# Designs tried in a protein design run: designed miniproteins, single chains, continued (2). Part 37

Each design is a single chain, and the fold is of that chain. pLDDT is the mean over its residues in the fold that is shown.

## One batch from the design tools (miniprotein)

Design m5340
Fold by ESMFold2-Fast:
Structure m5340 (fold): chain A 60 residues (1-60)
Amino acid sequence: SIFEEVKKEALEFAEELLKVLSKEQAKRAAEGFIELLAEQKKLSKEQKEELIKEVTEFIE
C-alpha cells in the first residue's frame, strides 16, 4: 500500500539521519520529511500522525 511504502521510505531516511545527527535532530528532520511525503502522497491526517509516531519511536 502507499502507506507502507511511505513508512518504509521514512524509516530508511531516519536510519540515514541517525548516522550523522543526534536523536533530537533526527526526529525533527524525519517529521519534516514525513510532512512532505504525506502532502505528496495524499495521506490522511491520521496516517501522517501514525507515521510520525512510529518513526519518532524508532529514533528514540
Scores: mean pLDDT 84

Design m5341
Fold by ESMFold2-Fast:
Structure m5341 (fold): chain A 66 residues (1-66)
Amino acid sequence: SMDEELKEFIKEIEEKIKEIEKKIKELEEQLKKDPDNKELKLELEILEGIRALLEGMKAFAEKKLE
Protein backbone atom coordinates (compact mmCIF):
# COMPACT_ATOMS: atom_id res chain seq x y z
CA SER A 1 0.00 0.00 0.00
CA MET A 2 0.96 3.67 -0.39
CA ASP A 3 1.17 4.07 3.42
CA GLU A 4 3.59 1.11 3.77
CA GLU A 5 5.83 2.50 0.98
CA LEU A 6 5.75 5.92 2.69
CA LYS A 7 6.70 4.36 6.08
CA GLU A 8 9.63 2.54 4.42
CA PHE A 9 10.71 5.82 2.75
CA ILE A 10 10.61 7.64 6.12
CA LYS A 11 12.74 4.87 7.70
CA GLU A 12 15.31 5.12 4.88
CA ILE A 13 15.49 8.93 5.32
CA GLU A 14 15.95 8.52 9.12
CA GLU A 15 18.85 6.10 8.50
CA LYS A 16 20.45 8.59 6.04
CA ILE A 17 20.02 11.46 8.55
CA LYS A 18 21.86 9.37 11.21
CA GLU A 19 24.72 8.69 8.75
CA ILE A 20 24.98 12.43 7.91
CA GLU A 21 24.88 13.43 11.62
CA LYS A 22 27.77 11.03 12.32
CA LYS A 23 29.82 12.58 9.46
CA ILE A 24 29.01 16.11 10.72
CA LYS A 25 30.32 15.21 14.20
CA GLU A 26 33.52 13.75 12.70
CA LEU A 27 34.06 16.92 10.60
CA GLU A 28 33.37 19.18 13.63
CA GLU A 29 36.11 17.31 15.57
CA GLN A 30 38.52 17.69 12.60
CA LEU A 31 37.65 21.41 12.34
CA LYS A 32 38.50 21.90 16.07
CA LYS A 33 42.05 20.69 15.23
CA ASP A 34 42.26 22.76 12.00
CA PRO A 35 39.86 25.76 12.47
CA ASP A 36 41.09 27.66 9.36
CA ASN A 37 40.52 24.74 6.96
CA LYS A 38 38.17 26.17 4.29
CA GLU A 39 37.57 22.76 2.67
CA LEU A 40 36.38 21.22 5.98
CA LYS A 41 34.10 24.24 6.57
CA LEU A 42 32.60 23.87 3.07
CA GLU A 43 32.12 20.10 3.49
CA LEU A 44 30.41 20.68 6.87
CA GLU A 45 28.11 23.34 5.32
CA ILE A 46 27.18 20.95 2.46
CA LEU A 47 26.39 18.09 4.89
CA GLU A 48 24.29 20.41 7.10
CA GLY A 49 22.39 21.44 3.94
CA ILE A 50 21.82 17.79 2.96
CA ARG A 51 20.58 17.03 6.51
CA ALA A 52 18.11 19.96 6.31
CA LEU A 53 16.77 18.68 2.94
CA LEU A 54 16.39 15.13 4.31
CA GLU A 55 14.58 16.44 7.44
CA GLY A 56 12.26 18.44 5.13
CA MET A 57 11.50 15.35 3.02
CA LYS A 58 10.84 13.30 6.19
CA ALA A 59 8.48 15.99 7.57
CA PHE A 60 6.60 16.16 4.24
CA ALA A 61 6.27 12.34 4.10
CA GLU A 62 5.07 12.19 7.76
CA LYS A 63 2.40 14.83 6.96
CA LYS A 64 1.14 12.66 4.07
CA LEU A 65 0.96 9.63 6.40
CA GLU A 66 -1.33 11.54 8.84
Scores: mean pLDDT 88

Design m5342
Fold by ESMFold2-Fast:
Structure m5342 (fold): chain A 68 residues (1-68)
Amino acid sequence: GPLTPSERASVRALLAALGVDEATRDRIVEAADAGASAEELAALLREAGVPDETARAVAATFAAMARR
């Protein structure tokens, strides 16, 4: 299901720590909230310049948060 406000805040904080810009952070949070797969989220993170290994690990975490 959709992310809680606290989960959404945690996702934003982690993306900011990874150097992801505000507009891309918004896009990733909305995708995760909409139930995007780990594969889809990893692709968005890679497009934002996040290294492949980090993108996969972070995407898996975000996808797991949205699965309720």
Scores: mean pLDDT 82

Design m5343
Fold by ESMFold2-Fast:
Structure m5343 (fold): chain A 79 residues (1-79)
Amino acid sequence: SEKLKKALEYAKKAIEAAKAGDGKEAARYAQMASEYALEAGDPRAANDARQASIAAERGRLKDALKYAENALKRVEEAL
């Protein structure tokens, strides 16, 4: 699925941004991952990515990283 591949791409970017301490980019990429995962029919991955975005917006980068990694794992399992 093209949408699952995009969800994977943005989940990876969210993880990289969170590791770099960039909460704004982590939130943006995690939100994009959530939208693509939802369009691909994976609401669980979408929810994990959305939680990553919320955590990143609130400066909780360790929580954002964990949620983004969970979203990545779910998307990889769906591919």
Scores: mean pLDDT 90

Design m5344
Fold by ESMFold2-Fast:
Structure m5344 (fold): chain A 86 residues (1-86)
Amino acid sequence: SQEERSEFAQLMLDVVRELAEEGVTEVTVRELIERLRKHAGREVDEEEVLAWVEVQLGRELSLDDVVDLGPLVALRDELDEWVAER
């Protein structure tokens, strides 16, 4: 649903911000999922994370593939617009 998409986008944005603040430039999809779960304090659907990252980066990925956080950090403005509730 739209609400679930907005919640997920906000979670991704928060975790990407944390990783960038820590000076992290690259993570595996698996590591990203673990950080998302830790940040949220709950389970996160691995298939949804994988599909989302594949769409954003425009390439096929597995859980063990390394992803550059640069493109994901660049999505912060777009993600903020998607979750733009005042």
Scores: mean pLDDT 74

Design m5345
Fold by ESMFold2-Fast:
Order: sequence, then structure tokens, then C-alpha cells
Structure m5345 (fold): chain A 69 residues (1-69)
Amino acid sequence: MPSRDEVWARLQAVAARLATARSAAEVDALVAEARAEIESLNPSPEILAEADASLDAMARHYKARLAAA
């Protein structure tokens, strides 16, 4: 079972990629890719829910940043 630290490392990696995204569609694609990667690790439901909430927050943040440009 993956550790919370392993899932968090994946979230940090996707956050770095999201910083280079140029469109809302690209943000959505990167978030979907990260979600699939995290799901493939078979985390506990609690860790998966926490990761999903973090991915949703990151998607909103980076889409807002793009809209403000």
C-alpha cells in the first residue's frame, strides 16, 4: 500500500507541471493524468479522498491564474 508521502510526492510533481500549463484544458488533462497515477497505486479511501481534494484545489488555483492573465 503506498505511503501518504508517496502520494504527496506525486501531487508535488503535478503541481510543478501545472505551473507550466497554458490552458484550462491542459490543467484538466494534467489533473486527470495525476489522478490515474495515484489510483494505480491503490491507496486507502482516506488517502485517495485527500489526494482528490488536493487535485481539485490545484485545478481551481491554476485555472484562476490562467483566467487572470
Scores: mean pLDDT 80

Design m5346
Fold by ESMFold2-Fast:
Structure m5346 (fold): chain A 86 residues (1-86)
Amino acid sequence: SEAEIAEAVKAAVEAAGFEVESVEVLPAEGGGVAVIVRVKGAKPEDAAAIAAAVAAGVEAAGLTDPRVIGVVPGVGGLTVVVEAKP
């Protein structure tokens, strides 16, 4: 479920040492998902580490082929968007 994916992603990102503000999971074509993670206090240089943690989280939830589709710097944090397939 989307809630289980969000929980797994949050756990993986927090285990990597980041403070998670929000995780949103949206359905994508072919039964995959887009995962939008907002991380407090993260900088653009943290994007690769955050993306790797999100990938680990979606794989733990049973998804495959995680791909970073967006990185959005903001005031006070970073948003990372990852797509994954079923």
Scores: mean pLDDT 84

Design m5347
Fold by ESMFold2-Fast:
Structure m5347 (fold): chain A 83 residues (1-83)
Amino acid sequence: MEREILAAFVRMAASVAALATEDPALREEILRLGDEAARAIEAGDAEKAVEYLERAARLAEEAGDLETAALFRKIAENVRKAF
């Protein structure tokens, strides 16, 4: 349940960041990276989860959502410590 809850939260955060942009290509890339990060979390792959979360954070910044970008980086740090 712990990993499934975190994965669901990451997908939700990616949806929020995607709404910050009117660029459909950027929106789709944010959603894709959020889903890839969530799957890596569910699989217990900390290295992949951190990689995708940090990439999602950069795209969230490009979309103008600095708060979700900071959240993705905080989750990446927690994943590094927990796994």
Scores: mean pLDDT 85

Design m5348
Fold by ESMFold2-Fast:
Structure m5348 (fold): chain A 88 residues (1-88)
Amino acid sequence: MLAELGRKLAELILEGAPKEEIAETAAKMILEAQKRGLMDETLSEEEIYELAREAVEGADIPESERQAVADQAIGIGRALEEGLTALP
């Protein structure tokens, strides 16, 4: 479920997990959102993983900001679970 993936993403961020693991979880959230029809475009699984990796590799989250980013991930996962498509 998307809410569960959001919580898992938050957990990985708080733990300072490797960027690859964070990217994989983010990619799974995007893929699940696409399967539910919450995305306007159909992307391949490979394209989704590539986008997630590039986004995470460019984003070095300071330890002081991990809680805020984790809270945002939980919020996004819950919103997607409810079928909301108007997320930033």
Scores: mean pLDDT 73

Design m5349
Fold by ESMFold2-Fast:
Structure m5349 (fold): chain A 71 residues (1-71)
Amino acid sequence: MKLLSEEEIEAWKEAAKKVLSEEELKKFEELFSKLPKPPTPRQLIEALKEAGASEEKIQEIQNIAAKLLGE
C-alpha cells in the first residue's frame, strides 16, 4: 500500500467535508492529526470509522475524492 500524496490527502479532506456532519468532520480531523504523515488510505478509512462514519458514507467519500482527483 502506497502512502497518500498531498493532493490525494486534500481530495479526501474535501470529500469528507461534503459527506460528514460537522461533529463527524471535527472528530475525523482530530483523528487525522494523530496519524503518521503522510497517512495510508487504510489509516484514513479507520479514522473515518472512528469518527462515526457509516460504510455508505466512507464509500461516498472515496467516490468524491476520486472525482476530485480527475475521476
Scores: mean pLDDT 77

Design m5350
Fold by ESMFold2-Fast:
Parts: structure tokens; C-alpha cells; sequence
Structure m5350 (fold): chain A 81 residues (1-81)
């Protein structure tokens, strides 16, 4: 759990330009949202690190709950920049 949060937080700093503290808070929220939607956080992180767009992630996770969570995650990232 904490390992995924840390790796995601590092990615958010590098790719989205978030502060380390903000990135950690956002990463914790994202991991919880992914788990509640039944999305594997490791698979999500791997795809995001590979440069997957919001649209690509929605194709990987076609479930209605997963798609809503992906939209909410990207809205959260856009608001925090």
C-alpha cells in the first residue's frame, strides 16, 4: 500500500509538477479511489508511468465505476496544478 502511494507521488511530482507534500496527499486519495472502483493500483501506475492518457486508461478499465473514478482523478490533478 505505502509503496504504491510513494511511487505514485513521485510520478505526480515528475510528470504533473506537484509539490512532494501535495503529491503524497493526492496519491493517497487516488489509491483509495482506485481500490473502491476495483482497479489495480499497480496496473494504473504502470500505465500512467508509460504515458497513458485519460482516454487510454478508460479503455483499459471499461467498467462504469472505473471510468467515473478515472475522470475524477484527472479532474483532481488538473485542479491541483
Amino acid sequence: MEEIVEELADLLVEQFGLDPETAREIAEKIVKMLEEAGIDPELFLKALRAGATKETLKLMFPDEKAQKVIDEIFKLLDTTQ
Scores: mean pLDDT 78

Design m5351
Fold by ESMFold2-Fast:
Structure m5351 (fold): chain A 90 residues (1-90)
Amino acid sequence: KISDLETVADLVYKLLKSLKKEVEDGTFDAEEAAEKLEELAKFARSLGDLETAKLVEEAKEAVKAGDIETALKLLEEAYKRSVEEIERLK
């Protein structure tokens, strides 16, 4: 359903904004970020958004590797993909 994709897109956007602010403020916690990303990926999979789930899981692995820039880029890509798919379905 479009509403399920919109929910996933909203959650990706909120997490992306939160993580960017934490990086800017120097309060970024890699363990906490990885847990939030894992939960988001599981939620996206439960709604059938497998491509967003894959990108979010890749972002989690980037966080665990200490590559925060790549993690944020992957979340931006996940959000853009979700928005484009929602527009395609309308």
Scores: mean pLDDT 83

Design m5352
Fold by ESMFold2-Fast:
Structure m5352 (fold): chain A 92 residues (1-92)
Amino acid sequence: TAEQAAVRAEIDTRATGILMEISYLEERAKEKGDEDAVKEAQELRKEFQEGILELGRLIAAGADPAEVRARAKAMEEEVTKKIVELEERIEK
């Protein structure tokens, strides 16, 4: 339970930062009038939030903390890659 609480706190902290980055990109896309980029940012936020909810469900179900951390890392790497690609598109 203590280990599960620690994993949840780690995920929540990192998720907050990532969601803030996505929100910033959505705002920048709106300023640029890039409607496609706005939609991509909104879709990315929804997908990421659902991924975080799924990780929370796994933790609550007693999943191995190491497996949860590995899944979280893979999800963070994927979303960070999409953030970088979207940022480059908006800023050009």
Scores: mean pLDDT 84

Design m5353
Fold by ESMFold2-Fast:
Structure m5353 (fold): chain A 55 residues (1-55)
Amino acid sequence: SETLLLARLTVLKGAIYYLEKVINNPNASPERKEQAKKEKEKLEKEVKELEEKIK
């Protein structure tokens, strides 16, 4: 269902937004920032794959 794909995209984009805040937070540890960068890359890849299916 396209509606379910759009709902998932919304959730993933929200998670990416949160992870970007962690990456850009000067008070976050380097280890936490690296973990957030890796997780963000995984979620961004999933977003691209889902957007390709909707287009």
Scores: mean pLDDT 84

Design m5354
Fold by ESMFold2-Fast:
Structure m5354 (fold): chain A 62 residues (1-62)
Amino acid sequence: MEAAKEALREALLAGDSQKAQESVKALLDAGMTREEVAQLIAELGQTEDVPEDALLAAVSAI
């Protein structure tokens, strides 16, 4: 699970919307709830300089 969280962070920082969506789906498949994934995306968006398009793509995958 930690590797999947790091993959999401890297995809968001790179502005890779497709990889961000894939990472969100991987976290959901690993047993995270939609609320937990949404909270993680919100935290990354607040603490890192993440492109808005990548954040929207990640949220859309929930």
Scores: mean pLDDT 80

Design m5355
Fold by ESMFold2-Fast:
Structure m5355 (fold): chain A 76 residues (1-76)
Amino acid sequence: MSDAILSKREKADQLKEEGNEAFKAGDYEKALDYYSQAADIYEEIFEEDPSPENEKELYKVYANVIKAAVNIVTPV
């Protein structure tokens, strides 16, 4: 239901924001951890409500996970 989904989305958005802060600071391992946690929650939201909006949020956080991981495996 929308109320439960909104609560989960707020938590996922917070984790994504913490991931963004870590990424800006150059802490790619921490960013990956936060993005991965957010991705798990966004995936639950998408399973409960497979709307285009929830699909976009899930895809966006998956892209952030990949971006952080690339910086870890190919560091300068």
Scores: mean pLDDT 79

Design m5356
Fold by ESMFold2-Fast:
Structure m5356 (fold): chain A 69 residues (1-69)
Amino acid sequence: SELEELIEELERLLEEAKRAGLPQEVIDKMERTIKGMREVLEQGDPVLIKVAIKEGRELIEELKELLKK
């Protein structure tokens, strides 16, 4: 599913962010977001899934900018 693919991409970016030494505040935000997305996926609410997909995409875009150095 799209949400599962976004979670996997965020988990890859989280490991990259940890290796790059991004601030702990950023790491914590990523971990909270991934946890929330996994909970939404488990619940299976279509409306919450749509919201989580949008939020996940926005976070991925921001993280790619932060990782450009």
Scores: mean pLDDT 83

Design m5357
Fold by ESMFold2-Fast:
Structure m5357 (fold): chain A 80 residues (1-80)
Amino acid sequence: SELEKRLEELEKLSPEEILWRMNQDLVAAVAAGAPEEDIARLAELTHRLLQLYFDPNATKEEILEVAREYLEVLLELRRR
């Protein structure tokens, strides 16, 4: 699946690179005129990912869990 493929790509990246990709996708969604509710959800998940990135106790597994939720929202949005 596209979700599994994207998540496998993210597993190979550093937390910083994951955050950069998620931010890039959020900016693209805003530029494409995505619905406000979807932008709000992506922004919420991006903020949560950013908090984990700056948390010294956060694991890469926790970061990937948030990234999975982010990808699910993004891919569902792009199917429309």
Scores: mean pLDDT 80

Design m5358
Fold by ESMFold2-Fast:
Structure m5358 (fold): chain A 100 residues (1-100)
Amino acid sequence: KAVELLREAAELAREAAERAKETNPETARDLESAAELLEEALRAAEEGNLEKAMRLTMAAALILMGAEFQALLAGDEETAELAREALELVLEALRELEKE
């Protein structure tokens, strides 16, 4: 479950980054960083390194929260919604990782 949630979250973060590139390049870079952290967390989880997966996933969550807020301030509701959806999946993945 955690692996699938992390994969979906990374895809949403990538989509949010592409949308943000035209309106706010700084937010786009933050979202790309979050996607990269989630992709690393996914690999760590697949390898059974749950501590590394949790640490990387928590780091991505903090970046996604900041990116959502920045997108909202810029009036980019679609980027904010994608960042929010990615964050919700990330938080669900953290709960699943804790149970393993």
Scores: mean pLDDT 86

Design m5359
Fold by ESMFold2-Fast:
Structure m5359 (fold): chain A 87 residues (1-87)
Amino acid sequence: SVEEKMAEVKAELERLRKESKHPLIQTLADQALAFLDEDEDPLRAAYNVLGAAETIKRLAEKLGDEETVQRANRVIDLARELVAELQ
C-alpha cells in the first residue's frame, strides 16, 4: 500500500540521517523527511524524496560508501513505486 511504502521510505531516510557520518548526506536525508512530513501534495513529496535519494546515492558512490548506496537505492525504488501509484 501507499501507507506501507511511505513508512518504509521514512524508516530508510531516518537510518540515513542517524547512521551517515557525512554531514551533507545527513542534511539531504533530513530535507527528504521534511518533504514527507510537511508537503500537503504527496506526489510532489514523492518526487522530492526521489531527487534527494538520487543525490545521496551519487554522493555515497563518490565516497565509496556502499552501505549508504544500498540504502539510497531502496529509497529510490520505493519513491518510484510511490510516484507510479499516486500518478
Scores: mean pLDDT 84

Design m5360
Fold by ESMFold2-Fast:
Structure m5360 (fold): chain A 64 residues (1-64)
Amino acid sequence: SLVAEGTELVAEGQRAREAGDYERAAELYRQAAEKFRQAGDLDGARHAERLAREAEERVREARE
């Protein structure tokens, strides 16, 4: 299901974040948010978007 796909993508993003790969984490969290939106899970989508923004901020700080 789309919710299950979104949940798995969040888990993969969290593993990437734990490994310090914020660029990969951001991409996975963005994909998760899209899956949750497609499923109509607005809470899941908002959660994944917050995680993506946090990861993207860290990438931006490291590369600017």
Scores: mean pLDDT 86

Design m5361
Fold by ESMFold2-Fast:
Structure m5361 (fold): chain A 85 residues (1-85)
Amino acid sequence: MEEELEKSLADFERLVKRVEELIDKTPNPEARELARQHLEEARKYEEKFLKDPSNKEYLRKSTIHLIAAALLAIGGIVEEEIRKR
């Protein structure tokens, strides 16, 4: 149980770091701001999950916000690359 939770946290932290790297790469300020907001929500739900690991809904919401942040950052990068061509 504790080992499984530690592994899940490590996986989440690794994903958060990669999403932060994507946010830093997006040149679109609106996409960057929205992605940062979703990343902040993901962190808040992660904290709630850590306090109540039995509540899988907090894990799900954290994951959804993390995915939303990644997609917004990627979208901003793709839009800029298309405009350059």
Scores: mean pLDDT 80

Design m5362
Fold by ESMFold2-Fast:
Parts: structure tokens; sequence; C-alpha cells
Structure m5362 (fold): chain A 72 residues (1-72)
């Protein structure tokens, strides 16, 4: 149903937002010299790349993901 497709898209968008929020936090911690944060940034970057592959290229979140990955 159309509602099921909308829910699936919203779930993907929410997952993308959650990962972007985590990466932003990890990047801030890395800038402070936290050795563990450096590992977290790398792991988050991989997660962003994987989610980006499932988000349609026409989605505004696709551009946001690409911008974030390029900052890492």
Amino acid sequence: TSQQIQQQMQDQIQQTIDVLTQVDSDLGSEAQGDVNASTDVVSSGQSVSQIGNTVPSTSPYSQQLNDLVNQM
C-alpha cells in the first residue's frame, strides 16, 4: 500500500538522520583528541555509506549523506 511505502521511506530517512547525528558527535569528539572517537568516526562513515546506497539518489538525504562522507 502507499502507506507502507511511505512508512518504509520514513524509516530509512530516520535511520539516516540518526547516523548523521552520531557521526557529527563522533567528529566533535575526535577533534578533542579522543582516540576511541577516531575509531567511532570510521565505523560511522561506513554506516553512512551503506545507508546512502539504500536511499534513492533523488532523496534530499542522499546529498546530505554525500556531503557528510566528504567531510570525513
Scores: mean pLDDT 61

Design m5363
Fold by ESMFold2-Fast:
Structure m5363 (fold): chain A 63 residues (1-63)
Amino acid sequence: TAMEVLMEVNRYTSKLVEELEEKGMPTMDAEIEASKRAAEEFRDEMERVGGELQRQNGEELER
């Protein structure tokens, strides 16, 4: 479900921040980088979930 995807994104981001900080990246930079990577990694899943929900509901954005 979409909620499970969001939970995975949060866990992935938190773990990646820790790893980047271990490599010596400042916390602020690590958070920005982790957020960007999380968005990229889960982009296809988020788009797929959104598209699937739209199709299942039969909703037409145009009319």
Scores: mean pLDDT 71

Design m5364
Fold by ESMFold2-Fast:
Structure m5364 (fold): chain A 55 residues (1-55)
Amino acid sequence: APTFVRNSLVEEAKRLGIELTSEEGARELARKLVERGVTSYSSALENLLSVLELS
């Protein structure tokens, strides 16, 4: 994913009080994105894990 997208996700996680240094943090952010109607959970989690290189 582009560096800009990764940086935007890190900033959003900070706003939500989520630490993106772990897979658990990626799952929590994915859940919040689904709650806001941004994307599906599976799609969000897969993209977050790929961008953060956690899987």
Scores: mean pLDDT 66

Design m5365
Fold by ESMFold2-Fast:
Structure m5365 (fold): chain A 84 residues (1-84)
Amino acid sequence: DLEERREALRQALESVRKLIEEARRALEEGDYEKAIELAKKAAELAEQVERIAREHGLEDLAKEARELKKEAEEILKKGEEGKK
């Protein structure tokens, strides 16, 4: 069912958003290792969502996943730059 698939992917994207929020908080707290770990997890989940969405022609969800992956990658970069 296409609608069930859309709902599953939307739930996965909400999980990605939560990981991004936690990664940003860790970054602000100076916990660079935690920020990197959470950002990597968010990017991996977003990549999976993008792939599945593209396979099923759900371009709106694929675009949203790509945008969230970019946010996760920005946090990852800042976390790596924060290491001394």
Scores: mean pLDDT 86

Design m5366
Fold by ESMFold2-Fast:
Structure m5366 (fold): chain A 71 residues (1-71)
Amino acid sequence: SLEELVKKLIEAIRNKAPLEEIKKIFDEIKKLAPEKADAIDNALRGVLDLVEQGDYDSAIDVVKALAKYIA
């Protein structure tokens, strides 16, 4: 489900998983909600930028905002 993938994504970010794992989970979310692909891709870019800066808490907040939007 989308909710389970969102939880998996938050956990991956919290555990500082490799960027490729984070990207893969975003791709799985986009497959379940293709009508929201642009919003999902924009959130992915924001998350990658924040993770590269070491700002994991803000990256999680981006995912939470996306989850509210796609629900």
Scores: mean pLDDT 87

Design m5367
Fold by ESMFold2-Fast:
Structure m5367 (fold): chain A 64 residues (1-64)
Amino acid sequence: MSDAQRSAQAARAAAEAGDAAAAGTGGYHNMLEGKDIEQARRAAQAAAEGDAAAASEYGVLGAK
C-alpha cells in the first residue's frame, strides 16, 4: 500500500478503537475521550474520502 493508504487505515483503526473505548467507559473519562474520538473520526472520514493530508496530520497529532 502507499503511505497515504496506510495512514488512512491507521486513522480509521484508531477511530474505531477510540469509539469502542468510549462505549466501554461510563462517566469518568467519557467527556475527554469523546473529544479525542471526534477528532479521530474526522481524520478517518477525511482519509476515507481520499484526503491523505488530513490522515497524515492526524497521525502526527495522535502521537504522544
Scores: mean pLDDT 53

Design m5368
Fold by ESMFold2-Fast:
Order: sequence, then C-alpha cells, then structure tokens
Structure m5368 (fold): chain A 64 residues (1-64)
Amino acid sequence: GSGPEGLAEALAAASPEQLEVAREVGEKLRKMGDAITKAIELRKQGKLEEAKEAIKEGGGTGEG
C-alpha cells in the first residue's frame, strides 16, 4: 500500500510555496495528458503525423 495517501499527506504538510509549485506541475501534466489523448484518437484515424504534432503542441515537458 504505497499510494495516493502518502502524496496527500505530504501536500497537506507542505508550505504554501511548495503547494503552488505542485499545482503548476499538475497543470503542465494535465495539458500533456490531453495532448496524448488527442494523439491516440488521431492515430486511430491513421493520422500519425497529426498525432505527433498534437503531442508536440500540448506536450511541453516541463523543465526539470
């Protein structure tokens, strides 16, 4: 049982500054998830190049 409870407890114990950083990282990860979902749908349509562009446009891997 290594899981979401440990992350939630760590976030609850974190400083406001740490929480802001975590939120910003979460937003970037969410945008990447949306891009991946769109790319999968484009791939199912046989549009491999458009799928790659969708990942590239939404999938800015955060620095670090």
Scores: mean pLDDT 71

Design m5369
Fold by ESMFold2-Fast:
Structure m5369 (fold): chain A 93 residues (1-93)
Amino acid sequence: MREEIDRIDTEVYRRLVEAGDWETLRRFSELVQLAFEDPEKALEEARKGYEEARKNGDRITEAGYLTVMAIAYLKLGKFEEAERYIREARELL
């Protein structure tokens, strides 16, 4: 599970770097930190970003937010939810 999250996160990072989207990269770093400190708050914030990315057709950013939500669910001990979100993120890449 963690190895799959790390691999997807690395791919999202690489594509955002190639696009020069440093603001989105900073946002993901902030949300990952928040997921470790306050997973419920990170989940709420990531869900908002996920909905906006989905509306804009930004599949790479959508996958990044799904990965943040998966990390938050892992921190909450909700492994089934985390696995679903990891799978959805993988399908976007």
Scores: mean pLDDT 82

Design m5370
Fold by ESMFold2-Fast:
Structure m5370 (fold): chain A 83 residues (1-83)
Amino acid sequence: SMELEKYEKLLKEAEKKGLERAKAYALYRLGEVYFKQGDYEKAIKYYEEAKKIFEELGDEEGVEAAEKKLKEVYKKMGDYEKA
């Protein structure tokens, strides 16, 4: 996926430059790419990493967005208790 390559590149650049907000958004977008591909394990990993950074930044909107996506992934996996 061209979208996957784009966000992996953005993640590496954000990490190199110490841009935590850009890093969180790149991780969030990678979560969306893997979710669309049906790779729920990777989607969860990336959304959880993005959520952690948003929490560290005090970005409540970013935290809520990541939590909403995590609930969506768990519902898709049939784990309604974590949804």
Scores: mean pLDDT 87

Design m5371
Fold by ESMFold2-Fast:
Structure m5371 (fold): chain A 55 residues (1-55)
Amino acid sequence: MTLDEKIEELRKKKNVPVDELVEAMVESWRETAKRFGLPLPDEDALREALREELK
């Protein structure tokens, strides 16, 4: 399963551990940004924002 497919599955299963979901989302965003030459936000700030939203 690709990382994108894994993240979509994790989003559909609402009971996944928050830390695993956050890391999967950050990794997918990083790979997407790298592929398209987009600037990356501060990954630590992104992780904290995602944890706060998913609590």
Scores: mean pLDDT 70

Design m5372
Fold by ESMFold2-Fast:
Structure m5372 (fold): chain A 98 residues (1-98)
Amino acid sequence: AATVAASGGGTVPAGGSVTVNFTVTGTLPADTVYLVQALNAATGEGVGGAVAPQGATSATVSGLGGAGTYNVTVRAYDARTGELVAEGAPVAVTVVAA
């Protein structure tokens, strides 16, 4: 089975960006892409994201919006089938007023 271990996050200013680091281990389909998505922790709404190719170890998410807590998740998908291959634990990000 494939696994995703994600880290990073921390505190960023409003309108800033966060870089999430991740390691994906195990067997992945050749067409696997990594989807990195930021969700507002209170509402669950998607507020920003990034797409990274297989073999990437980091992605930068911008557009986090106003002050609050956001959860950034890294998911590996088979781009051919749309199947979720692996998912990391959420990385917490705190956005503070500029």
Scores: mean pLDDT 81

Design m5373
Fold by ESMFold2-Fast:
Structure m5373 (fold): chain A 99 residues (1-99)
Amino acid sequence: SNVLRIIGLALRAIGLIEEAELLIEQGDAEGAVELLEEALELVKEMKELGADKKVVINLAERIVELAEKILELEVSEEVKERAEEIIKEAKELIEELKK
């Protein structure tokens, strides 16, 4: 059932987002960006499986907010580029779903 798969992906994405927020608070930008990249992949899969648009948008907006917080930290150029790519891809997903 796609519904059960979507629920499983959503719960995993929420867990990764919450862990990323904790890592940002601890100053672990590298760990946080890795978790947000994984969370965004799960959110994209949820969309492909036909998840509710509002749920996908909400999770993608949370990912954008946390990636923007990573950019406020003193980070390497690699982490900065990865966070910027997360923001770009998540915003593109949000805009596509709002059409």
Scores: mean pLDDT 91

Design m5374
Fold by ESMFold2-Fast:
Structure m5374 (fold): chain A 63 residues (1-63)
Amino acid sequence: MEASPEAIAALERLVADPRVAELVTQAFATNDPEKAIELLRQLVEKYGVPREVVEPLIRWLES
């Protein structure tokens, strides 16, 4: 399973925001890491989520 503590903390912060929590849940439900990464990038660009929060999750999905 080997999820990084940084990735878990980042996920918890995203899920705490009700507007983006649903999108994050959908990304991980698709079981497609490429789609999840694209959605996480959209959270930064369209929803104003800090890149620092999203970057650990992107690195976890790429690993």
Scores: mean pLDDT 73

Design m5375
Fold by ESMFold2-Fast:
Structure m5375 (fold): chain A 119 residues (1-119)
Amino acid sequence: SITLTESGGGTFKEGSSATLSIKISGDVDLISIVGWERQRPGEPPRQVAQMDLLTGEVSYGEEVKGRATISYDRSKSTVYLNLNNLKKEDTATYYGVAHTPFVLPPQTVRGAGVKLTVV
């Protein structure tokens, strides 16, 4: 019943900034944690950022700490990721991820992903 749609991908210059977004469709009140994962070619997925929608607490992956900001606009049902000072290693497919850990069985919803390329 929940769908995540990512946007804001494309090709960016090294040292610039990108804003990615996740549009949440369906009942947002089922989601306790929402965030971003990324996968570089030939590597496993890595956490980029997450937010607990009940507490507002945020956490960031070590590779982006100090360069990334996650925010949530409830009125638009949209989660944003601002990624600053882009590096070539930020080139990846970025996926929205939402967790419903209090629904049994616990579920993870993942979007189709959006490609970010840094040149």
Scores: mean pLDDT 85

Design m5376
Fold by ESMFold2-Fast:
Structure m5376 (fold): chain A 60 residues (1-60)
Amino acid sequence: MDPVTEAVIAILIAGLDYAIKTGSLSKEEIERLINDVKEYLPFMSEEAKKKAEELIEKAK
């Protein structure tokens, strides 16, 4: 996978994790971030995918 895609995936996962922990984003903003993460799911490693799916579940 190209390094730009890997960087985007890392940033999205970290951003979603931070937003959930701090409560800094509105529900609408969290939903948009979840949708962005979902768009990158097919490009993720199994470890990254599992982490992303866990965070999406926590954000519900």
Scores: mean pLDDT 79

